# Designed miniproteins, single chains, continued (5): the designs that were tried, part 72

Each design is a single chain, and the fold is of that chain. pLDDT is the mean over its residues in the fold that is shown.

## One batch from the design tools (miniprotein)

Design m18501
Fold by ESMFold2-Fast:
Structure m18501 (fold): chain A 74 residues (1-74)
Amino acid sequence: MEEIEKLKQEMLEVAKKATEDVNRLLSEADRRYRRLPKEGEKVRQQLLDEARNKVKEYSDKILELQEKMAEVAK
């Protein structure tokens, strides 16, 4: 029981970290768009793509932790 709770806690920490990193990148994209609207649109799109890549990396980490939970539940 405690092992499953620890793995759940790790998943929650990974999810929190992902949310913080994505929010930071989105804030930076908005800041750059406001500073240079014409060129900032292209830079904003690049930062949004970086945020998507970060989300994928964190999703892969959560899947690894879910697999570990399934193994412990066997």
Scores: mean pLDDT 76

Design m18502
Fold by ESMFold2-Fast:
Structure m18502 (fold): chain A 67 residues (1-67)
Amino acid sequence: SMEEANKAAAEASQAVAAAVDDGETAEETYRRALELAKEYEEYQEQLVSLIEISYGIAKQERARREA
């Protein structure tokens, strides 16, 4: 369902944010999150948008801490 897909995307997005913070490569985690989105192909565009927003926020937060 869309609700389950959204929950999965939210969890994947949170994992991407944590990976940026914890030193796991954000790029690898982001790629894995996109693969999850493909598994729910019917909702892929919305899931990709959610994941991309979360990845962008995580990158900005990391850059701000490095500044």
Scores: mean pLDDT 67

Design m18503
Fold by ESMFold2-Fast:
Structure m18503 (fold): chain A 72 residues (1-72)
Amino acid sequence: MKEKVKEKLKRTIELIKEALPKMSEVEQKLAEAQIKILEDLIEDVEKMSEEELKWAERLAEFLEEQVKKHLA
């Protein structure tokens, strides 16, 4: 579980980075804040409960879906 969640979070960060040049200035600032939150979550994954891991996975999935709107 934990390793899969880490990879999903890393993948989401990379997708956000790909979309950054296509975003408005405000969206870029929000995206940079999201990247920071995701990086902090990756550091904390080892101490997360199963419910916290599910939350982190859902957050990554939500952010990936939002980013896809800028990549299309």
Scores: mean pLDDT 79

Design m18504
Fold by ESMFold2-Fast:
Order: structure tokens, then C-alpha cells, then sequence
Structure m18504 (fold): chain A 75 residues (1-75)
């Protein structure tokens, strides 16, 4: 279900956030996760993960890209 997919996305964002080296990127991730809680959307979840991956260090970007591919297979 959409609700379950959004819940899993929020959990993944929380775990990735704890590994971020950039405080500004961690804050952006928290703000985007808050938006997703208020207005749940599969398209928004995908866009958030893609945007954050583009701004992250290579190791974090690879983790986000893997999560995004897994999410797309479930969506």
C-alpha cells in the first residue's frame, strides 16, 4: 500500500540521515521527511530521494540510489 511504502521511505531517510557528514544536508532531509508526513505521495518520495542522492557524498549517494531502486520495484 502507499502508506506502507511511505513509512518504509521515512525509515530509510532516518537511517541515512544518521550517517550524513553534512549538517545542512541532514537538515534538508529532515524537512523533506516532514513534508512527506504531511502530504504522503509516492512521486514526492522518489523525487526527494533522487534530489538528496545528487547532493550527497558518493557513499551516501550509492545507499540512497539502492534504496530508490528498491522503492521503485515496490511502487
Amino acid sequence: SMRELIRRTLEKLGRVGSKLKDPALAQEMAEKASELIHDPSIDRAVKIMEELASKSDPEIAEELQKALEEFKELA
Scores: mean pLDDT 70

Design m18505
Fold by ESMFold2-Fast:
Structure m18505 (fold): chain A 73 residues (1-73)
Amino acid sequence: MKEEVEKLNKELEEAKKEYQRQLDAATGSIERAARGSPELAAEAQAHYDRLKTEMQQRIEKLEEEVKKAKEKL
């Protein structure tokens, strides 16, 4: 099932691209908030940290699915 591995690899690459895009946006929010107040910067940083954790967990699950699909070949 080469097609399943290719599909999962594509989903993993898209997830990594979306993750980077969201992190870049969150970084911009932190920079903007830092110009306003330290409190807003702290909130933006907390959002970044949560997003990073959630996306890392999602990527790890997709990587595990790719590994399992490759083992079935």
Scores: mean pLDDT 79

Design m18506
Fold by ESMFold2-Fast:
Structure m18506 (fold): chain A 72 residues (1-72)
Amino acid sequence: EETLEKIKEILKKNREENRKRMVGFSDEDVEALEKIVIADFKNEMTEEYKEALRKVLKKLGFSDEEIEKVLK
């Protein structure tokens, strides 16, 4: 829960840093990922959405342990 809010806030407030970490992503891709985390993740999610979120967060440089805490 705390880790989820932290990740969500990092994606919102550190957009420029997120782009730097995700050099292969367009502005539209980053916006879509933020929408997944911020709007969709707060609701009930399928395992497919959780898997997509894992991949995104891993590319942003989050640790596997931190990601798993969010998705529990």
Scores: mean pLDDT 61

Design m18507
Fold by ESMFold2-Fast:
Structure m18507 (fold): chain A 100 residues (1-100)
Amino acid sequence: SLKEKVEKGQKELHIKITGSDKPSDIVELLEEIYNLPGLEKITLETENLSEIDKGVIKGSLEVIKLLKEGKPEEARRKNEEALEKLKPLVEEERKRREEE
């Protein structure tokens, strides 16, 4: 698990996320990262992800980073901005699926 990697002194984490990964699993992974002490650098690589999934992951990592840096107000703002940017993309994807 991610916790075991950090407990072994790993300060950098490289995450590769593909379109086959479930959004719920990605969220759980990000919550684990938030609770890990001593993790200093996160590198994210994405492949075959939708713009919505990329936006969710990127926004979540930015919020986690700001919270770890002790900037809760900036974290709240970034979370709100990320949600607002995703609303039109979610609506377009929903319309596309409903037209099939």
Scores: mean pLDDT 64

Design m18508
Fold by ESMFold2-Fast:
Structure m18508 (fold): chain A 103 residues (1-103)
Amino acid sequence: DPQRRARVEAAIRGLQGIADAFASLGTPAMRRVAEAFRRLAEELRRLFEEGRWDEVDRLSDTVLRIQREASLEEAIRFLVERGLISEETARAALAALKEAEAR
């Protein structure tokens, strides 16, 4: 399905862009957040290769919504809800965001 492939490719690019943005903030917690988004991109690619279309469609839609509508804080909370980062990592990342915004 060319439309599904295009959507998945857009979602993977979105996840990579989000990961690069977090990595650019340079703290250890932000690098862990970036790595979690890169793992999510790899998971989406794997689901697509395995033909798990319902899971691919749901995850792609969620990712594209996050990319379009979510703040960086909301993106971090999404990773915690998905079990991709710990609450400790999320707290450190959120603290680093608040420090960056206060500068």
Scores: mean pLDDT 83

Design m18509
Fold by ESMFold2-Fast:
Structure m18509 (fold): chain A 88 residues (1-88)
Amino acid sequence: SPLVEAARRVRERVQEALKFAGDSTEEEAIKRMRELAEETRKLAPLGLQPVADSVEAAAGAMERLGKHVGMVGLIAADTEAWVLERQA
């Protein structure tokens, strides 16, 4: 299924972004998360819009509330991608 393949790929990228955020400055992490959200939004026709929205929300939370809150938001985005992978 194209949705399963896309969800798995996006999930891998969310996990990479989470690891990058742990090892990077807040500004660098926010930039990478926004790039990931924009790339994931291109997969909205496949049903990945909720994951794109979750990654963008996590980036916004990191900017407003700090790195740890944004990283928790990325874990939520990973879970959303996991649910989509399993339901497809």
Scores: mean pLDDT 86

Design m18510
Fold by ESMFold2-Fast:
Structure m18510 (fold): chain A 97 residues (1-97)
Amino acid sequence: MVEADSLMALSTSYYLSGEFDKGDKYLKKAIEIIEKEKPEDYSLIVGYRLYGIASKVDSLVNDKDTKLKIMNSHIERNRKMGDLKTAKEIEELKKTL
């Protein structure tokens, strides 16, 4: 979803500028759209978490249930694709919940 991608970019920009409340608001909206419409797009969220602002995003912004759904789906997908390293990194993030 183009809208979810735009919300993720906006959220990331707010986190990088230190505006955590605004970042949280837009990240939650993006996750809700991705969860509802296309689970395949969870890689967009995981990409921002693992390679951009992972520790800040994971500790501050998502509901636990939403985090678990996204992380579990992405872990399963990466394991099926043979990307054990990415799956392990997501498992490490999951432990912080």
Scores: mean pLDDT 60

Design m18511
Fold by ESMFold2-Fast:
Structure m18511 (fold): chain A 93 residues (1-93)
Amino acid sequence: SLVERFEEFLQRVLEEIEALSEEELEQWAKEEEYESPDEFLQGFRLRIQALLEAQRETPFSEAELAELESVEDPVDAIYLAQTLQGQRALAAS
């Protein structure tokens, strides 16, 4: 199932983000203008939750999932997923 495949992808990305070192988390928090690493992690957990909810209404294609799964950096993977979802929402409008 494409839905199950996307859920597995998001779970993997979340685990990879949570496995980042404190220094890497502080660097990402600064670049993304969060006040702390904890706020950055909380922000990403909320983004993942939003992606899961939106996937139920407008599921990603097999090609889009393959593209997302090819992204090695977990932060870039979530940003790509949000970008693709935004494009789909605009196309559906």
Scores: mean pLDDT 76

Design m18512
Fold by ESMFold2-Fast:
Structure m18512 (fold): chain A 83 residues (1-83)
Amino acid sequence: DEQKNLEETTRILEEALREARRLRGDREAVLEVLGKAGQKAASLNGEVGSMVYDAAQAAHRDVEAGLRLLEEALRYARELAES
């Protein structure tokens, strides 16, 4: 179940990153995407969920900084799933 949770977490973050990149010009829309993804990720993996929360906090000030942190959270989730 841990491996399945990591695969599901990775899928959630991949979808969130694609959607947030499309909505990049709208901070409120990006924050909604990050909030939903963070809540879902936290239910599957608390550490990755915390990283998405940090991305959402950064996005309040700078959407591009939030997207960079979300990319890092996705890289971390992929590394965990492959390990």
Scores: mean pLDDT 86

Design m18513
Fold by ESMFold2-Fast:
Structure m18513 (fold): chain A 90 residues (1-90)
Amino acid sequence: SKEEVAKQMAESAAAAIRKDPSKAAEYTRALARGMAALGVSPETLEEELKRMGEVDARGTYEGLLEAIPSLSPEQAAAARRVAEALREAL
C-alpha cells in the first residue's frame, strides 16, 4: 500500500539522518513532500513525521517548515501539528 511505501521511505530517511545529521532538514523536507505526493493520509504523514522528530528534532522542525507550503491543506495541517510540538520542545 502507499502507507507501507511511506513507512519504508521514513525508515530510509531516518537511517540517512543517523549517518549524516547535518542533512536532517533536507531529508525531512524530501520525505514530507514524497509522502504527500503519494497521497498518504494526514494521520500516516503525522505519525511518520513524529518519528523523524525522535531521530533529529531540530532538523525535522526546519525541514517541515520548508515542506509545508508544498503540501495539501490537510497534509499541511498534520505537518504543522508536528512542527508546533517540536518547536515547543526545542
Scores: mean pLDDT 86

Design m18514
Fold by ESMFold2-Fast:
Structure m18514 (fold): chain A 73 residues (1-73)
Amino acid sequence: DEVREILEKQREAIKEALPVEKEKGLEAAAKKVRELLLERGVPEGSARDTAESVLKNGVEETLRRTEEQLEAL
């Protein structure tokens, strides 16, 4: 399932951005998430939307939402 693979990659990238938010802030964390997702083959639109969620809602809330989506599959 391509959707599951994308969500799992999003979850891992968001987890890696947790320390980035604490050290460098939300803009740096959002940029890190987008870069990691693009490197891992996630489509540009999905990578952008995830980074925008990080910027708007924070890393922890974006992670929670992504985990809920994985549980709903």
Scores: mean pLDDT 85

Design m18515
Fold by ESMFold2-Fast:
Structure m18515 (fold): chain A 87 residues (1-87)
Amino acid sequence: MLSPAEIVDRTLELMREAEAEAERRGWSEEDINTLLGALLGFAWELQTHPLEVTRAAFERMLATLADRPELREALERAWRRLLGAIE
């Protein structure tokens, strides 16, 4: 399990990568902010709640983005990379 500091560092790295990729793809500032906010929120949840609780919250959020497939796919990729760092 990663330390809180390692989770923060990894999340900041993923946020920088996600922002740069979304900007290159021409995403709106609103969509970029949604992506970054979700990543930061889940990193905080991983430090304060069990993985199963955080995963359930993530899956519920993805369900609300059914009409936003690009944002959903970006969030799924970032989440898998974050989990790969802690598993």
Scores: mean pLDDT 73

Design m18516
Fold by ESMFold2-Fast:
Structure m18516 (fold): chain A 89 residues (1-89)
Amino acid sequence: MKPKVYRGKIKEIKPLDADTYLVTAELDEEVPEGTPVRVRIYKDGKLVAEAPGGVVKDEDGTSVIQFAVPKEVAEKLEIGDEVVAEPAP
């Protein structure tokens, strides 16, 4: 059986420290807060990044995914880029 897949778009890319960026992606559907996910980002059909992430809720109850990426990966990402997330087993 294929695992359920969540889709979203990058909303914010913020520096966490000198080497790491926090990426926030808004999900297309409601997902329970605290759901662990594996995030994959594709550009031009190529896998650019994989990261562990988690689902959180903002003040409006909107599901977002937060995940950390190295600076070299963050430099390849843009606001509005598609994110694919699978629930972690």
Scores: mean pLDDT 79

Design m18517
Fold by ESMFold2-Fast:
Structure m18517 (fold): chain A 88 residues (1-88)
Amino acid sequence: MSEEEQIEKELAEVMKRILELLAKMGIDTKMPHSEFLELLYSHMSEEGREIFEKVKKKVEAGEPISVEEKKALLEAVKEALENIEKEV
């Protein structure tokens, strides 16, 4: 199994947690992606925000994202979700 496949599986679990959290908060899953990303970003650590901005800039520029950057972004999103879950 490739690291890319492992990241995709973890991303699916994170998406499931996101949907469960949004449902618990009474938020429609049709929420604009931009508003949801800003919610995640506001609950990230400084290190998490740095990787988020780095990945965002690479995507906007059409640059490839490394496996290490994808893993770091996934961890930052998981941290943000845990912080949000503590507030609801």
Scores: mean pLDDT 70

Design m18518
Fold by ESMFold2-Fast:
Structure m18518 (fold): chain A 96 residues (1-96)
Amino acid sequence: MERLREEQRRQQDIENGLQYVRQQIYQQFSQQYQQLLDSGKYSILEMQNKLLEISMRLSRDERDRNDQILSDPDVARRYGDLYLQQQRQEQLEQLS
């Protein structure tokens, strides 16, 4: 029972950590996308090229962080804790 609970906890930390990374990457993409729109400096084609570059860079960052979460239980736990903290903050904001 205790060993199974340890494995379940580790799996939960991994899932939560991966969700946190995914949400952070999405937020970064959305922010950079808005900055490109607000700049007014780029044509549609230039905008598409910039978005592709951002997407590729963020996908690489996501893979690197996911690899760390999958390979290191301490990293998984830290990212999992950040996910839970973010969820609590969002709940508090919705109640206000």
Scores: mean pLDDT 82

Design m18519
Fold by ESMFold2-Fast:
Structure m18519 (fold): chain A 73 residues (1-73)
Amino acid sequence: MDLSTAPALEVLKTVPNVGEELAEQLVKMGFKTGSDLKNLTVSDLTKLPGIDPYTARIILNQIKKKLDELEKS
């Protein structure tokens, strides 16, 4: 999959523990494509309500793993 043309919203919906509301918040923050998600940091996730740094690290690792899987396809 070409991550530069893949909508971030569609990628994020496939990640465990990422709901549609969280995915839409990340898109609103400027993460519009799969390639943009490669630049996502723990600090970006902790700006979202209810996400502590530990939870942010888990979510980030799941997103990075999904991006790697899609890139290898």
Scores: mean pLDDT 77

Design m18520
Fold by ESMFold2-Fast:
Structure m18520 (fold): chain A 61 residues (1-61)
Amino acid sequence: MKESALEHIKKYNEAKTEEEQLRHVKMALEASGVENPAAEDALAAGDTLTARAHLISVLGL
């Protein structure tokens, strides 16, 4: 949590494992400080790719 949401999303995009992707997208969501129900629903379902897509779309990365 030392960086902006955009930086967490970049790390998510570069992550090679689903576990790391889930971790980084969760950190990005927390760092953004905004509600993103679609991303949270995807995370709850274990769909990290969909969660990433929703966050990247909102943040414009």
Scores: mean pLDDT 71

Design m18521
Fold by ESMFold2-Fast:
Structure m18521 (fold): chain A 88 residues (1-88)
Amino acid sequence: LLARLEELAARAEAAASDPEALERVLEEATRLAEEFIREHAPELLPEIEEKAKEFAELLVAQGMDREEAERLAYQAAVLAAVGRLLAA
């Protein structure tokens, strides 16, 4: 997983000038992270969903569109959870 996420990070850097390519890389990274959590730490999924909801409400309060806020908050929560697992 870590090696795949590092590869996706390098692809994101290469696609920095292409927003659509960056979105695809981020979606792929989030999907891999979610699969990893489901396989290795499924008990974290309820916590991730709760944190994603909290992050989304904060982003909406800051003026972000709700659908965009919910998407970004979920992606951030999933990636943060995988980061914690890989650091342990």
Scores: mean pLDDT 76

Design m18522
Fold by ESMFold2-Fast:
Structure m18522 (fold): chain A 94 residues (1-94)
Amino acid sequence: SKSVSEILEGLKEWLETVYEEYGSKLSEEAKKAMEELLETLERMAKENVSLDEALKTITEKIDELLSLTEDPEAKRALQSLRDLFIKEVEELKK
């Protein structure tokens, strides 16, 4: 029911909410990774990239952000975001 662009826009809004709520708990390196992921989501949504390209690129960047995140609450929020993204992508493939 959703386009790739709509999924990426939704993910960006969720990630912005995570950054607003948990940003103070993130290291400077994690904040930079967060900003790069937000920029990548905006760019890819505008470019109408393929589902496979979006899945690969966004998953890799979320995994990088997770590796840089030490706060348990922030890490749990980001993991939930990752799981939601994978679910949305799998539902779109059906």
Scores: mean pLDDT 83

Design m18523
Fold by ESMFold2-Fast:
Structure m18523 (fold): chain A 81 residues (1-81)
Amino acid sequence: SLKERAAEGARRGAIDGAKKGTGPQMAENASTFAAAGVGWAGHSGEAMRKAGEGIYQGALDSNGDPEGFAKGAEEGAREGA
């Protein structure tokens, strides 16, 4: 489904981006790569924006765990798709 494709792209991008940095750089890289993943799946700026909002919330909830970024990106992208 469209929501599943957006969620999967955002999740994979967020994990890949987070792994390429530490501390504050993790969240920045997660956001950049999550947006690219949503775009690769062919989805709109709303899905990208909500993925970014989800990463922020996931970072707060998980104390910076990459899986928290991924979960937030996934849920946000699914809402926006």
Scores: mean pLDDT 73

Design m18524
Fold by ESMFold2-Fast:
Structure m18524 (fold): chain A 94 residues (1-94)
Amino acid sequence: STSTVTFRTRAALEQVAEAIKAHAKSLGLEVKLEFDEEENTLTISVTSKEANKQYTIKVKIVSPDEYAIYLTTTENVNGKLTTTTELVKTVRAE
């Protein structure tokens, strides 16, 4: 799935993008990060290799210098849908 987030600074965008990429690799998730330079927006696309699972990575602006990265997993087991959201990492802009 795909999500977007707009950053106040280039440095914050770069730090969050690296954190997302590193964590996605640790989980074996395929992630595509696209930067829109005109709008200072990061587009995050996550591809699942499992037919019964869908993944979404979302970034929440917690404070002017703090960004929280969340992973939401939606799993379908025999027609039952379960959605779980976990905090991956908090990144402070420096």
Scores: mean pLDDT 79

Design m18525
Fold by ESMFold2-Fast:
Structure m18525 (fold): chain A 73 residues (1-73)
Amino acid sequence: SENEKLLKEAIEKVERGELTGVEEAEILKKLTPEQQKKFLDASIDIGVKRIEEAVRRTIARREQERLQRLLLE
């Protein structure tokens, strides 16, 4: 259905970090409660993975910057 296509496209936009809060609200209004749950579950999973990766990258970057300061400055 068109709603299933909207759901898939919305999840893909979340994966790319391109979905605005306004767009999310409008899409959720068009989805069934079951589809809303699928969207939210997917969004939470994506968000958790992004946070984990961002934390890992931040720790690695800060350690590299600290070592460069100690060794080069």
Scores: mean pLDDT 80

Design m18526
Fold by ESMFold2-Fast:
Structure m18526 (fold): chain A 81 residues (1-81)
Amino acid sequence: MLEAEIKEALALMVANLAVKYGVDEKMAELLLRLADEVRETGDREAAEAVARALEEAAKVADPELKERLLAKAEELRRAAE
């Protein structure tokens, strides 16, 4: 699906920027929003890719943001099953 492909690409780009420059609250909010939108498309491959991107961003996030990103990644992985 074109929508899933675009949202996956955007989420991966934002996650890569987050890993390079650090995760702030606005960047985490954007990642969580894009993750929800990818989940809504039902595209399992896109959901899996975005879940991995959230896990990478979580590695450099503050503990509160890390918890939120990892919880959303788990939700996406479960939806991809």
Scores: mean pLDDT 81

Design m18527
Fold by ESMFold2-Fast:
Structure m18527 (fold): chain A 65 residues (1-65)
Amino acid sequence: MSDEEKREAILEAIRKVYEEGGSAEEMSEAIREVGKKLGVSEEGIKEGIKAVKEDPERVGELAKL
């Protein structure tokens, strides 16, 4: 699986949580779960979670597009 495919899978997981009215913490858990399943580094997962916590609405809207 390419880095682009891993990114798309994570964005799809974020989108699902966001569309269900999920919190930044729930989006963070989705990143952790999917990222771990796809073999994303612990540092990469941590950076993704930080981005969502800083601006969850922007990340959720970007995941919809």
Scores: mean pLDDT 77

Design m18528
Fold by ESMFold2-Fast:
Structure m18528 (fold): chain A 94 residues (1-94)
Amino acid sequence: MMLSPEQTRELAEIALQTLYKEWNENKAPPEVLIKSVENFLAFVLENADLSEEAKKEVTEIFEEIKKKIEEGIKLSKDEVEEYIRRFREIAEKE
C-alpha cells in the first residue's frame, strides 16, 4: 500500500509528537522508543511514495532522533517542531 507524500507527512507529524510526549514524560523506556523509531522509518521507506533523495532526508531525521534517545538527551518542543518542519518541506517537494 503506497502512502502519498501528504499522508507520509501527516503520519510522521503524529509519530514525532507521540515520541516527544512519551520520551519527555518518561512513559516508555529508551529501547522501546528506539524500536518504535526504527519500525516507523522501515514502514515509511517501504510504503511511502517518496523519491530516493526524500527517503534519504527522512532517514537522516530519524537517525538524529534515535541518536538523542540512545544518548539520553530529551527533545525540546522547538527541536520537535523543527523536525516536523523538515518533514513538511520534504513532502511539499514531492
Scores: mean pLDDT 83

Design m18529
Fold by ESMFold2-Fast:
Structure m18529 (fold): chain A 76 residues (1-76)
Amino acid sequence: SRLEALAAALREAVAAGDLEAAVAHLRELQRLAGEEYLRAKAAGPEAQARMEERLRALEAELEPTRRALLEGLAAA
């Protein structure tokens, strides 16, 4: 999926210390997540619930990456 590919790109950029790329990937991920949420909401309560679960799981998966990015930005 696009969300998973973008999350992988974010993780790779953070691991490489490419903070500019990491910030760009995070912004695009947030934008895409918002769009997917709105589409799911328009499709109905079941689709919305599934998207909320998926986004919550993605946020949990990305928590270490977000912390590493914040630490990198603070050190720069």
Scores: mean pLDDT 87

Design m18530
Fold by ESMFold2-Fast:
Structure m18530 (fold): chain A 64 residues (1-64)
Amino acid sequence: SANEIVEKIVFGDKEEKLEALEEFEKAPESVQNYVANKLKTILDISDSLSNKELIDYLREKYAV
């Protein structure tokens, strides 16, 4: 399921991305860390962002 969250955030439509961000936020810390590391690599996002900061950043981008 961790890979499914990553795939939806990277390749999904706006609705799929927002649903996947909710799933990411509610995931256990180990799953969140895996997803965050993959997303930072794929989307070329700074490693300095916390999981919460990353989620908030992506929500703002997808809300536009």
Scores: mean pLDDT 84

Design m18531
Fold by ESMFold2-Fast:
Structure m18531 (fold): chain A 88 residues (1-88)
Amino acid sequence: GVITRAIGTALRAIGLQLDAERRGDPEAAEVARLVIDALRTALQDPTMSEGRLRRVIDLADRALDLAEAGRLKEARELARRALALAQE
């Protein structure tokens, strides 16, 4: 279900943050933080639709995929889009 996906994406983001902090990679840490902020914002909104939550998760997963590929600028842009969508 959508909540199981959200938990999975959050665990990926936490893993990226811990790895980035250990390696001294502030750009990867920022991507992780933006993803965590997007998911927290979406999950704390009692009016959040399941469809919009799924779209936030999809953008967050794509941002994490780009970060894992070393494409940090593109990852940051998608993570910011996920946060913006969560704030609608």
Scores: mean pLDDT 90

Design m18532
Fold by ESMFold2-Fast:
Structure m18532 (fold): chain A 103 residues (1-103)
Amino acid sequence: MEKVEKAAEEALKKIDEASKGTPEQTIRVAREVAEELGKVSKEEYDELQRKIDEAQKLYNEGFKDEAQKLIDEAREEMKKIGELYKKTLSYIGDKIVEARKKL
C-alpha cells in the first residue's frame, strides 16, 4: 500500500502542477500519471496475491487460523489499494474534463 499511496500523491502533485499550464499539457500529464499509478497498483496487487498463495500453503499444512489471518489482511490491503486507485483516477479524470472544456 505505501508504494501505491506514494504513486497516488505524486500523480496528484503532477496533475495539479500541469493544470496551471496549457490544456494539452494537462491532458498529456494526466495520461502519464494514470498509467504509472496503474502499473504501481498492479505490482503491489500481484505481491499481495503472492502472500495469499503462501498463506494458502500454511492452511493446507494445518496452520488454518494463522493462514486465514494472513489471507484476510492481504485481501483488506488489496481492497484499500483498489479504493485509492479509483479515487485518484476520478480526480485525474475531472482534470481532463476541465482541460477539454478550455480547448
Scores: mean pLDDT 86

Design m18533
Fold by ESMFold2-Fast:
Formats: sequence, structure tokens, C-alpha cells
Structure m18533 (fold): chain A 57 residues (1-57)
Amino acid sequence: SAVELVARAEAARIEALTGKALEDLTDADLRVLTEHYGHKDVAATRRGVANLLRALE
């Protein structure tokens, strides 16, 4: 689906930026991603990663 294609592309970008699979991201990685993407807080980034993981199941 288009949702899976977009989710896979975003997951690949996050994995390239962090050097880790989405399921292996630490709180420190989430802080870096929060700053990089301009999210308001780490909780927003965490929800985004959880949504990507769910879309890729």
C-alpha cells in the first residue's frame, strides 16, 4: 500500500540517520530525531516511530 511504501522510506531514512533499526532506537536517538525533524517533544517522535513500526507489520 502507499502507507507501507511511505513508512518504509521514512524507516530507511531514520535507520540511515541513527545507524539502528527502528526497534533498537534508544531515548538518546529519539532526542536526536526530535531535534532533526523539529518535533515539539520526544513523545511526538516516539509516537511517530510507533506508527511506523505498526505500518510495517
Scores: mean pLDDT 83

Design m18534
Fold by ESMFold2-Fast:
Structure m18534 (fold): chain A 73 residues (1-73)
Amino acid sequence: MMPTPVALQLAIREIEEAKKSKDPELIERLKKGIGPFLRQYTDLPEETIEEIVELVKKDEFDKAIELLRSLLE
């Protein structure tokens, strides 16, 4: 099982790569995949996962990254 901190770091990296590349296919993959990824590989509350998913869907990538970083200890 992937440790939650590792999963959070991978999620941050995927958002940063999507933001940098501006690739529509990569961005759409991220928007579809981030919720299932966090549900599968983290023990985060559903409310927290939904907040991250909503930020990513709104293209608020910097806010999503900041929220994910706040969850890292």
Scores: mean pLDDT 82

Design m18535
Fold by ESMFold2-Fast:
Structure m18535 (fold): chain A 90 residues (1-90)
Amino acid sequence: SPEELIRAAAENLKLTLESAVKDPRVTLEEIRRVVRIGVDSIIRLAEKYGNLEAAVKALRELREWVRKNFPPEVAAIVDEVFDEALARIA
């Protein structure tokens, strides 16, 4: 379903972000870029299928997961990008 595809895109962002944060060669600027690309992909899918609510839910769940599991500096970047995205679609 379109909802499952949007969730899969969010899970892909989660896995990419987890890998990026674990790699000491990856900069905070590169993490910000990864998050922006992933968020844009989730929103484009949601817009295509007319299900922005699924994107909002997936992004909010991902934001809370990041806040719980990553350093404050990474959580701050994710919050900034997600706030920009949620302001656009919510």
Scores: mean pLDDT 85

